Designed miniproteins, single chains, continued (3). Designs and how they scored, part 106

Each design is a single chain, and the fold is of that chain. pLDDT is the mean over its residues in the fold that is shown.

## One batch from the design tools (miniprotein)

Design m11683
Fold by ESMFold2-Fast:
Structure m11683 (fold): chain A 87 residues (1-87)
Amino acid sequence: SSEEAELIRRLAELLREHARPGDHFILTREVSHLAGVIGSYARENGLSFEVVPSEEEARARAGPRSVIITREDLERGLEVIEEKLRA
């Protein structure tokens, strides 16, 4: 949809502006439709990404440079994702 295309474009902009060397992106399954944009960015910039079945598994796999993106984060809006990238 046009809304999904806008979301993907804005997310790509946030990644370019705020993603840092060594970042590791962890997506829960419900937001796996974002794996294309995040995965492409990660591959092109030498970063890592993975898709996990649950938020609990995402937390279990998280390290100091991990950015977890969940359905709840997406529902709260891109500024929540931006803050996670900045942290």
Scores: mean pLDDT 83

Design m11684
Fold by ESMFold2-Fast:
Structure m11684 (fold): chain A 66 residues (1-66)
Amino acid sequence: MAALEKGREKIREAAEKHLSPDDQEDILRQVDFGSTLPPEQAWRLLKAVADRMEREHGVKVELPEP
């Protein structure tokens, strides 16, 4: 639980610092959708979002362990 919330905050902070408002909204929408999923699926989505931030925007996000 706590590690998943910390992961979301790290993605939010990285998006706010490095991405445009439109890209921030897209990333945060995906993170918010993940909060409606079971923890296993939420972590998979969160890792996919972090990977997408690195691939598309060059922003690396170090996620905590679950």
Scores: mean pLDDT 77

Design m11685
Fold by ESMFold2-Fast:
Structure m11685 (fold): chain A 100 residues (1-100)
Amino acid sequence: APSPFEQLAQELLGLGYLAAAFLASQGLTDHAARLRAIVEELEALLRAGRLTREQLLSAADEMRAILAEAYADPRLSPEARAFARAMIDRVDALRARVEA
């Protein structure tokens, strides 16, 4: 079974891929590409057994920043904006669990 740390990393990866797909669906292709790059790097580090807690926290912070930029984008509908806010809250909650 994966360790608690590996479980948190896998949860952030899943959240990141969902967020990237969401941003792409809203036409925020540059934000989606930036978020996908972070997730792909995180996945490579996890697969190699080289992912540190500091790197996981940094990835969460970078994903949050991209989602916050997207949340401020006037292209988002009210429903899409609510979804982006929910994704930010999920990243914040996961980050708190990593620091615990």
Scores: mean pLDDT 88

Design m11686
Fold by ESMFold2-Fast:
Structure m11686 (fold): chain A 85 residues (1-85)
Amino acid sequence: MKEAEEILYEAILKIAEAEGVDEPELMREAARGAAEMLKKAVETFGKEETIKRIDDAAEDSLAAGADPELVELAREAQLKAIDVI
């Protein structure tokens, strides 16, 4: 869990910086919540289905006009976090 939290925290900080947000304590809390949600998703749906949902969410974000670099950063961080859960 701690390794997953750190991976997500680094990604969330970069995304927050790109969007002009400087709230590191709030970002650390967000990373903890995200890690817990990913763990619960893997426990509930399995690793393969959780990865598919992450990919689907990334495609939906891109279709909605989100920044491709930030979407890819978030996707890669979530996939790396799953590998260390």
Scores: mean pLDDT 84

Design m11687
Fold by ESMFold2-Fast:
Structure m11687 (fold): chain A 99 residues (1-99)
Amino acid sequence: MEEAKEIINKYLNATTELSEEELEKVAEALREIVLSGDELEIYRLLDSSFTDEKTKKKLVEIVRKAGEEVVEKLKELLETTEDEELKKLIEELLKELEK
């Protein structure tokens, strides 16, 4: 979890293009965080990523690369979570993925 969080944070703050191997590691880190079902960590990731349009786009791109399992887990959380703020962040992310 901690290593996955560090990988994602480094990616979101990167000013240079990552290699395909680095992007695969970022996608695996995202899978670890989302598939853990840790609502607090998922909330923190989404909240920090939606601070600006550029960071939001980077998160959307890596979610697409991480695959359908991550998207399905986010949809499940949207239906099961009692956290209204998390629900809003997941809805916004899923809406961006539909584009």
Scores: mean pLDDT 81

Design m11688
Fold by ESMFold2-Fast:
Structure m11688 (fold): chain A 89 residues (1-89)
Amino acid sequence: NRLRELIQRLLAERPDAVAATIKKYPDLVARFSKATGLPQEEIAAAILLLTEKGGPGYVLFQELLKTTGDEELAIRMVLELALEDLRKV
């Protein structure tokens, strides 16, 4: 699973960015961690991968952000789609 590989790589290479993402979106990270059983660090890494420019989810995130006008809602929608792919393995 490519998304799992990217998450593990980001956790190893950019732990400070992961910690900053948890601090920026504490409620969102906690909700998805509880819902999925994944650690908060893995949820935060997924948010970074899906929202960061040049990341695998960036184009979809930008389309959802434009459609909704709500950054948190756009993040939730992209995470739900990505987590569905993680559950299929």
Scores: mean pLDDT 78

Design m11689
Fold by ESMFold2-Fast:
Structure m11689 (fold): chain A 70 residues (1-70)
Amino acid sequence: LQELAERYKALKPEEKEELRARLGRELAEGIEEVLKNDDSLSEEEKELARRVAERLRRDPTMSLAEALAA
């Protein structure tokens, strides 16, 4: 994660946007997989996770904090 963050800082602006979008999509996919396979989550946690995944799917460039706050 630290190494990825360091590489991100060295990227060109266009590459940063593409990486940001890719990370957002991969995070949304990860959340969706957890929701499909993990029955240990509370209903409130599942609802929050679905909302975060949906927001990241619609705008993959938004931060996790923004997806949680909206």
Scores: mean pLDDT 70

Design m11690
Fold by ESMFold2-Fast:
Structure m11690 (fold): chain A 103 residues (1-103)
Amino acid sequence: PALSAEQAAVNDEAVALANELLPAVTEVIRREGLEAGVRYAADAAVEAVREGRVSPRAAVAAAGLAAHKAALEAGASPAEAARAAREAANRVAEALGLPRLPA
C-alpha cells in the first residue's frame, strides 16, 4: 500500500524510538517477565511524547514494536510477543487518550 509522507514520518519515528527502547525492554522482560516489559515499554513511549520527542501515533507504534521484538529476544513465543505488542500499544493509546486496538 502507498504511504503518505505523514504516515512514512510516523513509521520512521516509531522505528527509531523502538530501537532506542529495545535493550532496556528486553532486560526488563528477562529480569521481571513479560508484563513488566510491556509496562516499561508503554511508560517510556508515553514519556517520549511528553518530552516532545515523538508524536502520539509514533509512540503507540514504537511501544508495540519494542515489546514484540524484546519478547521474541527474551524467548517468548510468537503468540506471546504479539499479545505483548498489543498490550503495550493499548497502554500508550489509553494514556494518551487514543482509541485502543481491537482485541
Scores: mean pLDDT 83

Design m11691
Fold by ESMFold2-Fast:
Structure m11691 (fold): chain A 65 residues (1-65)
Amino acid sequence: SAAAREAAIRLVQERAGASRELAERVVDLVEQGRGDQAGTLLILEGGASPELAAEIVREVERLLA
């Protein structure tokens, strides 16, 4: 749903300190079933640790389920 997508974008922004643009890209990758790529994006462009990136991806997957 649109509400779940917006909640997921907000979660990425708050947890990773990401811009809205980066958060939208992360959420789009998770919606496409590309959670591994979403995690890599958070590490390379968001400065997240591997552990934090994995936690954020899991929470986004939970919100979009």
Scores: mean pLDDT 88

Design m11692
Fold by ESMFold2-Fast:
Structure m11692 (fold): chain A 72 residues (1-72)
Amino acid sequence: ALDEELEYLKENDLDKYVELVREVAREAVAAGLATEAQAEAGVKVAELEKKLKENPELTDEEIRKMIEELRK
């Protein structure tokens, strides 16, 4: 299932995880299931998750700023 594939990639291959999220977002917009803004937000969340896993030294303050940036 898609959710299982995303979870697997999130643990094993963050680059492919982000790429799959972009692909799903593109397909959702094309199918009329999501707006471009919703798709963009989903991709930004996936990119944030990748940064958090690749940079465990990020402070709570830096993480908070990144989350706030996603809301703009």
Scores: mean pLDDT 77

Design m11693
Fold by ESMFold2-Fast:
Structure m11693 (fold): chain A 80 residues (1-80)
Amino acid sequence: HMEVELTEEQKKEAEELAEKLGLTPDQKEVLAIGLALIDEFRKKYGDEEIAELIKKGFITNELPEEDKKKLEEFEEELLK
């Protein structure tokens, strides 16, 4: 199974958003996974590209094919 690690900053951001939106624990977990995935893409593609994607609404179809494939594999793992 895929493992997700959050930074302290990502954890605080997820907690603040979850409290503000009144999210359930399951929804908080999904939010945390999304933040960790963004951080992983920042490591591969750099801050400028990821900042642009976040500004447009997080992860979009504008991602490189390698990242799209990784997202498909991750989604299949989650749905299984």
Scores: mean pLDDT 56

Design m11694
Fold by ESMFold2-Fast:
Structure m11694 (fold): chain A 75 residues (1-75)
Amino acid sequence: SLAEQAVSAAPLFYAQGLIDEETLLAALEEQVARLGAETLLALVERQLQAALDAGKITQAQLDRVLALIRAHIAA
């Protein structure tokens, strides 16, 4: 869906070094308000796994981005 594409784009771009942490966190704040934290985390995990399977990111990049997002959502 378009929501899944929009959610995955910012974490993927951050994992690849294309956007900074401030830009990622601003996008996450907007999406948390729209979707809720549980739904957002599930969509991000699924989309980052798809990117890993497609060879677009490494396992280390996936782990780092998920750790950052989980910490931010938990706050």
Scores: mean pLDDT 77

Design m11695
Fold by ESMFold2-Fast:
Structure m11695 (fold): chain A 81 residues (1-81)
Amino acid sequence: MIPSEEELNKLSDDQLRRYAANLADLAREDIKLNPSLSEEERKEIEELVERIEEAIRNGAPKETLIKLVQELLRKIEEVNK
């Protein structure tokens, strides 16, 4: 199930970073294993994963990371419809 912004905001900074990193890893593996994704959809997910990894490395604010996580979750939901 897709967590809400409020649910993500309840996580500590460390918990959120770990969640985001795990989500990025799962999304990266999903695009490799899912043959029904278009090249454009695959590229959009890959770009969001890269932005999340960048935000984690640069110590971006929690609000920024929550926004990126929400965008990735929405994109994954859209491509699975």
Scores: mean pLDDT 79

Design m11696
Fold by ESMFold2-Fast:
Formats: sequence, structure tokens, C-alpha cells
Structure m11696 (fold): chain A 97 residues (1-97)
Amino acid sequence: GPPPPLSPEEQKKIKAIKAAIDYLIDVVNKLEAEAQKAGDIKKSMDLGVVHLAAAVLLSLYKRGKPVDIEEDVKIIEKMAKNLPPEEQKKIKELLEK
């Protein structure tokens, strides 16, 4: 049967999380390409792990199968720590909507 209806507040949080993950993936892709071009293998690998983790999480949200929204927010914030401070701030602002 169809999944149970989400509250408007839960729908808003899920939309915010999807937007934050999409933004995180876009930034990580750009930084990973820059690291590869610079020959920074360690940074490229570290960003690749973040990209894979973010893509898996986004796939769960797109399939309507979030496990724990509050824990997922913490995971996204932890992933964002690999990014410059300005991008960390933008991700935090997206998650707070």
C-alpha cells in the first residue's frame, strides 16, 4: 500500500534535507575535480568517500525511506565539515529550513 502520509512539517524537513544533500554533492564534485587536477590524491579520495555517502543518503530520501531524520541531519553536518566554511554555512542554512 502507499506509505503513511507525512505531516507538513516532516515534508518540509525532507525537502530541506534533499536540498542540502544536492548542494553538498555539487560542491564535493567541484572540489574533487579540483583536487584531482592538483594531484592531491588524499583529498580526492576523502571527498570521493563523502560523495558516495551523500549519494547513498540522497537515494534513500528519493525512495521515501529515511531511517532517522535527526541523525541524518547530524551526518550531513559531519560531511559538510570537509567543505570550506562558507559552504558549511550554506548547508546549515538549507537544513534549518
Scores: mean pLDDT 81

Design m11697
Fold by ESMFold2-Fast:
Structure m11697 (fold): chain A 100 residues (1-100)
Amino acid sequence: SKADKIKEIVDKFIKEVEEILNKHKEEHPELYKEVLEILKTMRKLLDEMIENKSSIEEIILVVEIGAQEILNAVKKKGSKELEEEIKKLYNELREKLYEI
C-alpha cells in the first residue's frame, strides 16, 4: 500500500538521522536528545494515522512537519556541517514522499 511505502521511507529517514546525530552526540548532547524526541513523536503519529486510515496527503504532511522540526532544531543548535548532512536527508525524504 502507499502507507507501507511511507512507513519504509520514514523508517529509513529515522535510521539515517539517528546515525548522523549519534556521531555528533558528544558535541551536541541537548540537540541529540531533542531530535530523538521529535523522531519518536513523528513515528508514533505516523503509526496512529496509518491505523486510523488517515489520508495519504495528511500522513505525508505530518511526516514533512516532523522532518522540518528536526531541520529547524539542527539549524538553530547544531554545526553548519551537521545542518548540511540533515538537510540532504530532508531533501531525499521529500523527493521520496512526492513519488507516492
Scores: mean pLDDT 88

Design m11698
Fold by ESMFold2-Fast:
Structure m11698 (fold): chain A 63 residues (1-63)
Amino acid sequence: MKVRITATKDVSAVGPEVVNFKKGESVVVDAADLRVLEDGWVEFVLDGVPYRISASAVEIEEV
């Protein structure tokens, strides 16, 4: 199952590198790799690399 993570405002995802998202930009990831953390972060994997993005800055929907 895949999910779309869409930025609701300009936001950066932080991992080994920084990935910048403009409001309305999205990425599709496997739901199995998606983790909503207690501290308000969403963890996901993009091309085998783990990233974290602020949960308050994104919308997550099934695709």
Scores: mean pLDDT 81

Design m11699
Fold by ESMFold2-Fast:
Structure m11699 (fold): chain A 76 residues (1-76)
Amino acid sequence: SRGEEAAKRGEDADKAKELTAFLNYLQSEEGRPLLEKLQGDKLAELQKRISDGNAKLAEVEAGRKKADEEVQKLKA
């Protein structure tokens, strides 16, 4: 076993990737029609929540990537 820390980081990275891709897709020009189909009344509210969530997720993911780079630099 490589250790639980490394295993958890791998799983979290996969989840972050999928969630980020999904949120970005919904915000993208291609995903916008799907977002519109969801519902008119809460479309703006949903877009705002996705935008806020995506921004936070991107910050967390960027922080993780930087932390991983620091760890890799220490290892090799």
Scores: mean pLDDT 65

Design m11700
Fold by ESMFold2-Fast:
Parts: sequence; structure tokens; C-alpha cells
Structure m11700 (fold): chain A 92 residues (1-92)
Amino acid sequence: SERRKASLLAAAAISLVGTAFDAKLYDPSLEKRALEVSRKVTRAIKDEKTGVELLEEAEREMREIGKKGTPGIEASATSAAESLRKAAEALR
């Protein structure tokens, strides 16, 4: 349903914003990467044909950001990755 898709993507967006915010003072390159993931998620919403692949790519990118950040960045990035994984599964 549209409401379910919106809810899953909203959860991902909250965790993405948290990741970018925490990353800003630690490593600006990780902030930039988190913002690029946000753009990828926006594209996934608009394109059902490639949406699953874009969300799966976004999940992988968030997990990589988490590995390179502080424990706080890792927690936020992992939360975003789990929300993105659930969103991709919901679109299959």
C-alpha cells in the first residue's frame, strides 16, 4: 500500500538525517555519501522498475558508511540500512 511504502521510507529518511548530522563534524565525506543515499531513495520512490535495486544499493552504501564512522554514526547508518532493506522487500 502507499501508506506502508511511505512509512518505511519515512523511517529510512529519519535514520539517514541522523547519520548525516552525526557525520558532519566527524568526516564531511560521510555526510556527502549519506546525502547521496537520500537522493537514491528519492529516485527509488519515483521509479518502480529500478526501485528495488536502488534501495538495495542504498542499504549497502549505508552499511559501508557505518563501518567508517563513529559508533553513533554506525548505529544510525545500521538503522537506516535495516529500514531500506525492509522497504526493498516490501516492493518485491
Scores: mean pLDDT 79

Design m11701
Fold by ESMFold2-Fast:
Structure m11701 (fold): chain A 99 residues (1-99)
Amino acid sequence: MELKEKLEELEKKIAEAREKGDYKSLVEYLLEAYKLAGKYAKEKGLETGDTASNRLALLAYNDEPLEKFAEVLEEILKNTDLSEEQRELYEKIIEALRE
């Protein structure tokens, strides 16, 4: 399966997990998507700037502990003016990462 097709499939699974309130499965699919994105960026020699999404992709690619993902998401919650729905989603993802 091509990378784009695999990422589109994962995006659909993430949306379905969110709709069902299955944040554990959502986190698993999200981590797989970030790992694939990080692998693609490295293989293509793309510059991974110091953005939250790039940091999450690198953490996934390097198989770093889930607590480091939670820390980056907490940084986003503290430093970004998110909608109430986005804030709730991030908080539930952080909880699922920490169990």
Scores: mean pLDDT 74

Design m11702
Fold by ESMFold2-Fast:
Structure m11702 (fold): chain A 60 residues (1-60)
Amino acid sequence: ASLTKAQKALEVLFPTFDKDQDGTLSPGTAKQIADFLRKNGENITVEQVLEYAKQKASEA
């Protein structure tokens, strides 16, 4: 449940952070996204943010 909410929030936020459409996120940016989502009630780790970005980049 919480993971699903975090995943959907990440999908909405990912285009905002990936403005260049290259699918690449720095570890620092991924940590900021994870920290932001966790502070807003989402249970997500930096690794999950990075895996999501990597998967999107590899599928693009």
Scores: mean pLDDT 65

Design m11703
Fold by ESMFold2-Fast:
Parts: sequence; structure tokens; C-alpha cells
Structure m11703 (fold): chain A 85 residues (1-85)
Amino acid sequence: DLEEQVRRLLEQALRAIEAGDREELRRLLQQVRDLLATFSDDSPDTDVVLTLLRLQSILESYLEGRISPQAAAEGLRLLLEGRVG
């Protein structure tokens, strides 16, 4: 189940940010990139793809030092609540 997998990724990312586990975040970012690559060939599930793109953006921004851990955690919580833009 793709939705279950995405929810698990969001929950793991939130825990890793709260723990300051940058190695786990890099691993999760690669999993998100791998999933997104599978959607480049066909018409995707738009909501799932948008959630994955937002998750990728949050993880990249945090790892690059562009956003605080607090901002990253807030963004992930909003995605978990289904408030994707």
C-alpha cells in the first residue's frame, strides 16, 4: 500500500529530525527519491506525488541547513494531517 508506505516515511522522518539523526534522514531522502523516480513514466496519483515532493523538499532544505529542525518538524506534521499544498 503506497499510502501506508508514505505515512511510514513521514513518521520516520519526523522521528529522525527530533533525534537529530542526519544519517537516517539521508537514507529516507534516498527512499523518497527512488519512489518519485517510479512516477516519471506514467500519470501518477497526484496527492501521493505532491506529498512525496513536499517531503523531499523538507528533507533537502533541512539537510542543507536552509530550515530549522522546528520548521522541518512542523512541515512534516502538516503532511501527516493531510494538509498538503
Scores: mean pLDDT 80

Design m11704
Fold by ESMFold2-Fast:
Structure m11704 (fold): chain A 101 residues (1-101)
Amino acid sequence: MEVKVEVRADPERGEVEVTVTASDGFSLKVRIEGLENGLPRMRVEEVSFSAASSGIEIDYRARVREEGGKLRVEVEITITKTNADGSVETYTARFRAEVPL
């Protein structure tokens, strides 16, 4: 599975939006909030499933650090896809972004 990750920062609100799109039509949108108070938390806003998948499980981790006037965001997303024949595919995508404050 090929995965594209897009990051949009809103420094005025202390938020970062992460959109993950897979080549099979799967998409996931998450928001990282609370960056301004040092208590970052991730919220899943949107999930769109591929019609070709019998099951999809998503696990994600986000690490946010402030360094040198920038937010360093590290996101690890693990997608476990179960196909109609019962076979299982696991894809892990790691994303790093530096977001200016």
Scores: mean pLDDT 66

Design m11705
Fold by ESMFold2-Fast:
Structure m11705 (fold): chain A 55 residues (1-55)
Amino acid sequence: SPSLELKLLLLEASASSLRFLAEQMEKKGKPVPPSLIQAAKDLEAEAEELREKLA
């Protein structure tokens, strides 16, 4: 459904944004919080589950 496709797009965009933030922190020599990586993984897992429902 179009609403689920939009939700998938938002989940993927959100996960990518958190991954990008982690990469920028590493580049600047800042410690990356484990909670940031876990949040990205949780969004990626939700996106994977939603992709299965759309297939």
Scores: mean pLDDT 87

Design m11706
Fold by ESMFold2-Fast:
Structure m11706 (fold): chain A 73 residues (1-73)
Amino acid sequence: SKKEEILKELEEAAAEATRLFAAGKEEQASRLLSDASKRAYEELLKLGVSEKEAGKLVDEAVRRGLQRAIEEL
């Protein structure tokens, strides 16, 4: 579904941001994560997801991306 696609893209962006943090590129990592999270949230709202649920889904996708990247180090 489009919702799953949005969340998968955010998860991948969060994993990439985690790798950038590990490489000492903290400012670049923070910008990537912030921009990707905002885009995913806005796209979920456009699909009719509630603000509360969209925020929860974004947080969960970010956490999954971070965890996956850390476990793959």
Scores: mean pLDDT 88

Design m11707
Fold by ESMFold2-Fast:
Structure m11707 (fold): chain A 119 residues (1-119)
Amino acid sequence: APLNPYSKKELIEALEEVVKTGDLEKLKQVVEALGKLLELEVDLSKLKPRKFNSKEEVLAYVLEYLAEAAEAQGRPDLAEKLRELAEQLRNGASVEEIFDKLLELSIELGVRELAEAVL
C-alpha cells in the first residue's frame, strides 16, 4: 500500500525502517509520498540503494532528491525551500519539525485541500 503523505506517524516509521533495513522499495515509497504532497513528478528509477545512519539523514536525502525534481520542472523556489529544509536536518532539526514545515509548504501550494478531501 502507498504511504499516506499526511500521516507524520507513517512517514516517520518508514524513515526508521529505511535506516534499519536499507530497503530501496521503502525509500521509493517515501520519495513518492512526499513528491505527491508537493505535486512533483519523480523518477524513482534513479534512486540507488544506500545506507543511512539516522532518520534525519534519510529525510535530508529525500528532500534533496525532490529539490532536483522541482528544479527540473521549473519550480526553483520550491527547490530552494526543500534544500533549506534538508540543511536544517543536517544542523540538528527534528524530522517532526521538518514534516510540519512540509505540510505548511503544501498548504501554500494548494495541495492540502486535496489531502483533506482524501483524509
Scores: mean pLDDT 82

Design m11708
Fold by ESMFold2-Fast:
Structure m11708 (fold): chain A 97 residues (1-97)
Amino acid sequence: MKITTEEVNDALLRMSESIAKIEVQNLLKKGILTEEQAKEVYELLVEADRKFIEANRLLAEKDSPEAKKEAEELRKEAKELYEKVKEIIEKAKKEKE
């Protein structure tokens, strides 16, 4: 079996989804997040990871200033999504403990 770059990129997204699912499931089992909050956190984590993966793809193209600018914007958006996740978890934890 030969591993291609496309298969690696697909595997990275699937790994991101699996890691996010484990994280939200753990917080749900601990009673920190509700099912609604767990769904929101999962969706934000997956979207953030998708933006990072797309940014890395665009940064491979050195001949496009537009692609480089778009990649930097995607990375900024991903960081903002991760911060929202952190805020949701911290607020939920503070309200339940």
Scores: mean pLDDT 77

Design m11709
Fold by ESMFold2-Fast:
Structure m11709 (fold): chain A 124 residues (1-124)
Amino acid sequence: ALTTDDLVVFVTSPGTSPEALAAMAATVRALKAQGIKVGLLAEEGAPYDDSVRDDILFGMEFSPSMPLEDAIIEFLELVQTEYSFKRVVLVPVDPALRPALEAAAPVVSERIGIPVEVADLASL
């Protein structure tokens, strides 16, 4: 179960469907109502829902030329300048991102010293 010590990071790509984006927006609002910290890490060209602007603590855009693990590490280091968290949950908004996030998670966890997990959008 998610707690207020968790940071949930939604990861989007240019291939993110309108349906997945809408489901993300609804989930972001539900998590914020629970006091859970929410971040958004968007690949260049990914669609954006302006309605969630006030519900995300931090948003960052990353280049597809950057290794995904490095983009996530940079994002988390920026979030850590303002917010404390004890666990990171990476959420592929497009299910096609899941294998890349699962490969990145242990590398990110080792680098930042905090547990990093991958969870499906539907499981939140």
Scores: mean pLDDT 84

Design m11710
Fold by ESMFold2-Fast:
Structure m11710 (fold): chain A 67 residues (1-67)
Amino acid sequence: MSVADMEAAAAEAAKNALLTGIEKGPAVASVVARDEDGRLVRVTMEATLDKASGKITTKRVGVEVIE
């Protein structure tokens, strides 16, 4: 799985957490998977509701190589 694929998955999870009201915003989610080089990587994304536009925005919090 590429880091970009992991970012997409983590962003989706963060948006879902925000929408279900599990976390008082912003919502944060992480995905752990092996990248294309076989390294175990954690990608963390944050989802926030932009109150001015009413849109959910996502940003990268971090990318951590575990192994």
Scores: mean pLDDT 76

Design m11711
Fold by ESMFold2-Fast:
Structure m11711 (fold): chain A 95 residues (1-95)
Amino acid sequence: MPSEEEVEATIDRIIAELEARLAEAEELLAKADEEIAALTHINKEAARAQLLAARLVVEAIKAGDLERAREILRLLYEARRAGVAPEEIIARLRA
């Protein structure tokens, strides 16, 4: 499915950007929030779940736990691929 390739590319891009600019991780989160806000065709609940996931990834990277960051992104990707509701994705990421 086209969305699968797009999600994978987005995950790789996000990790690469965060690794390159760990000190600016909060600024990168703000940029991601702006990009999500600009996507008027996206459901707000889904957009909010994606932003929360990004925050958890950034926290893991700031702690130096790159393995955890990839685990969170992988979980989000698998949950979305399985058709899991945004609310359930948030619950899993917070566990």
Scores: mean pLDDT 62

Design m11712
Fold by ESMFold2-Fast:
Structure m11712 (fold): chain A 90 residues (1-90)
Amino acid sequence: EPPLSAAEALARAQEVLARTQALIEKNKDEIIEQIRKELPSLSEEDQKVAERMIELIERGDVRGYYRLQAETYNLTGTAAVLAALDAAAA
């Protein structure tokens, strides 16, 4: 795939982050409840990750949530969004 310009990548990353933040804020309680329902069926390591996700969502830390998902599940798209945002912040 042809690479996006740095400005285009940043704009898309900011748009995705803003949309995800709005979605999490609107559905915060439902998202947390869904994660909690899955906790008893997860491994001890996955339970720790899920508890961390709940904490980040409760704090409204959408960037932390994205980073945790990228690290845990190797989500290339999420990692690219975080990398673009971190590059812009530097």
Scores: mean pLDDT 67

Design m11713
Fold by ESMFold2-Fast:
Parts: structure tokens; C-alpha cells; sequence
Structure m11713 (fold): chain A 61 residues (1-61)
């Protein structure tokens, strides 16, 4: 269905954001501290999950 295709696209976007977020957090962990990297990753994951949920709700309309 069209909804299933849209959900698959949204899922791919989430995966790309998480991959890019992990790379950024790894840089922060190296250049600042492991704790700062972990906090950056947690923030990125939260924002990515919130965006994912909003897009899913919008797609279901």
C-alpha cells in the first residue's frame, strides 16, 4: 500500500540519521570526552525518534 511505502521511506530516514548521529558522537567522544559523546548521541537519538514519530503520524493522515 501507499502507506507501507511511506513508512519504509521514513524508516530509512531514521536509519540514516542514527548512522550520521553515531559518527558525530564518535567525533565528540574523541575530541571532547567520552561522556560528551554519549550525551550528544542521546540527544541526537531523542530528536531523531521524535521526528520519526511525527512523520509517521503525518503519513497516517
Amino acid sequence: SELEKKKAEIEKELQKKLENGQRFADIVARDVSPEAGQRALEGIQKIAEEDYNEKLKEAEK
Scores: mean pLDDT 84

Design m11714
Fold by ESMFold2-Fast:
Structure m11714 (fold): chain A 98 residues (1-98)
Amino acid sequence: SMLEEQVRQKGEEALALIEKLYKESEDEELKTKLEIAKDRIEEILEDFEAGKLSPAQAAEAIAKILDALASDPRLPEEAKEKLRQLSEELRKLAEQIK
């Protein structure tokens, strides 16, 4: 469905954003946190593709990870805004699917 494709695309955007932040960071603890967030999102997308999570559940789970990451004071404000924007887009998508 179009909604399933949008969840997949937003999940891929989240992974790309985290990878960019990882490459731009010089803080080893922040890099570890970003790697954990990436691994968790990859697991959510795998469970979604396997039919273990609905599109709404996958979108909500990814949004929560992005929100938690956006709360880290070590990230630049521009990065936090991008993470919050993507989280909000995923939440809106989840609400449309319900």
Scores: mean pLDDT 87

Design m11715
Fold by ESMFold2-Fast:
Structure m11715 (fold): chain A 68 residues (1-68)
Amino acid sequence: SKEELKERYLRQLESVLDQLNIPEEVKKKVLEELRKELEKAKTEEEMRRIFLRTLTKVIEYREEQQKA
C-alpha cells in the first residue's frame, strides 16, 4: 500500500541519515520535509521521485561537509 511504501521510505532515509552522522536537528527537518512531500504524492512513482530527490540532497550536503 502507499502508506506502507511511505513508512518504508521514511525508515530508509532515517537509516541513511544515521549512517552519515547527520546532526539531529538537520535529521528531524529532513524527515519532516520528506513526510510532508510524500503525503502530497498521488502515485507510488511520485513517492519514489520525491524519495530519490531527498536522498540526492542529503548526499550532496554530506559531500560538502567532508570537503569543508
Scores: mean pLDDT 81

Design m11716
Fold by ESMFold2-Fast:
Structure m11716 (fold): chain A 65 residues (1-65)
Amino acid sequence: SELEKLAQQFLEAMRNKVSESELTKLLEELMRATNNNPAWLETFKDVAEALKDEVTLKALEKLEK
């Protein structure tokens, strides 16, 4: 599904340490694909915290505001 593809792209972007700007764009695409369901934001935040990925956490904070 399109959502699974976007989620996989997001995880690969985190793994590859891409810029905060690029992560924010991918998160915005994921949120649109989920009809802006906040549960997805919490899921990605949990993953970023588990990986101690500061760049992803910053991107998620911008999306929450």
Scores: mean pLDDT 72

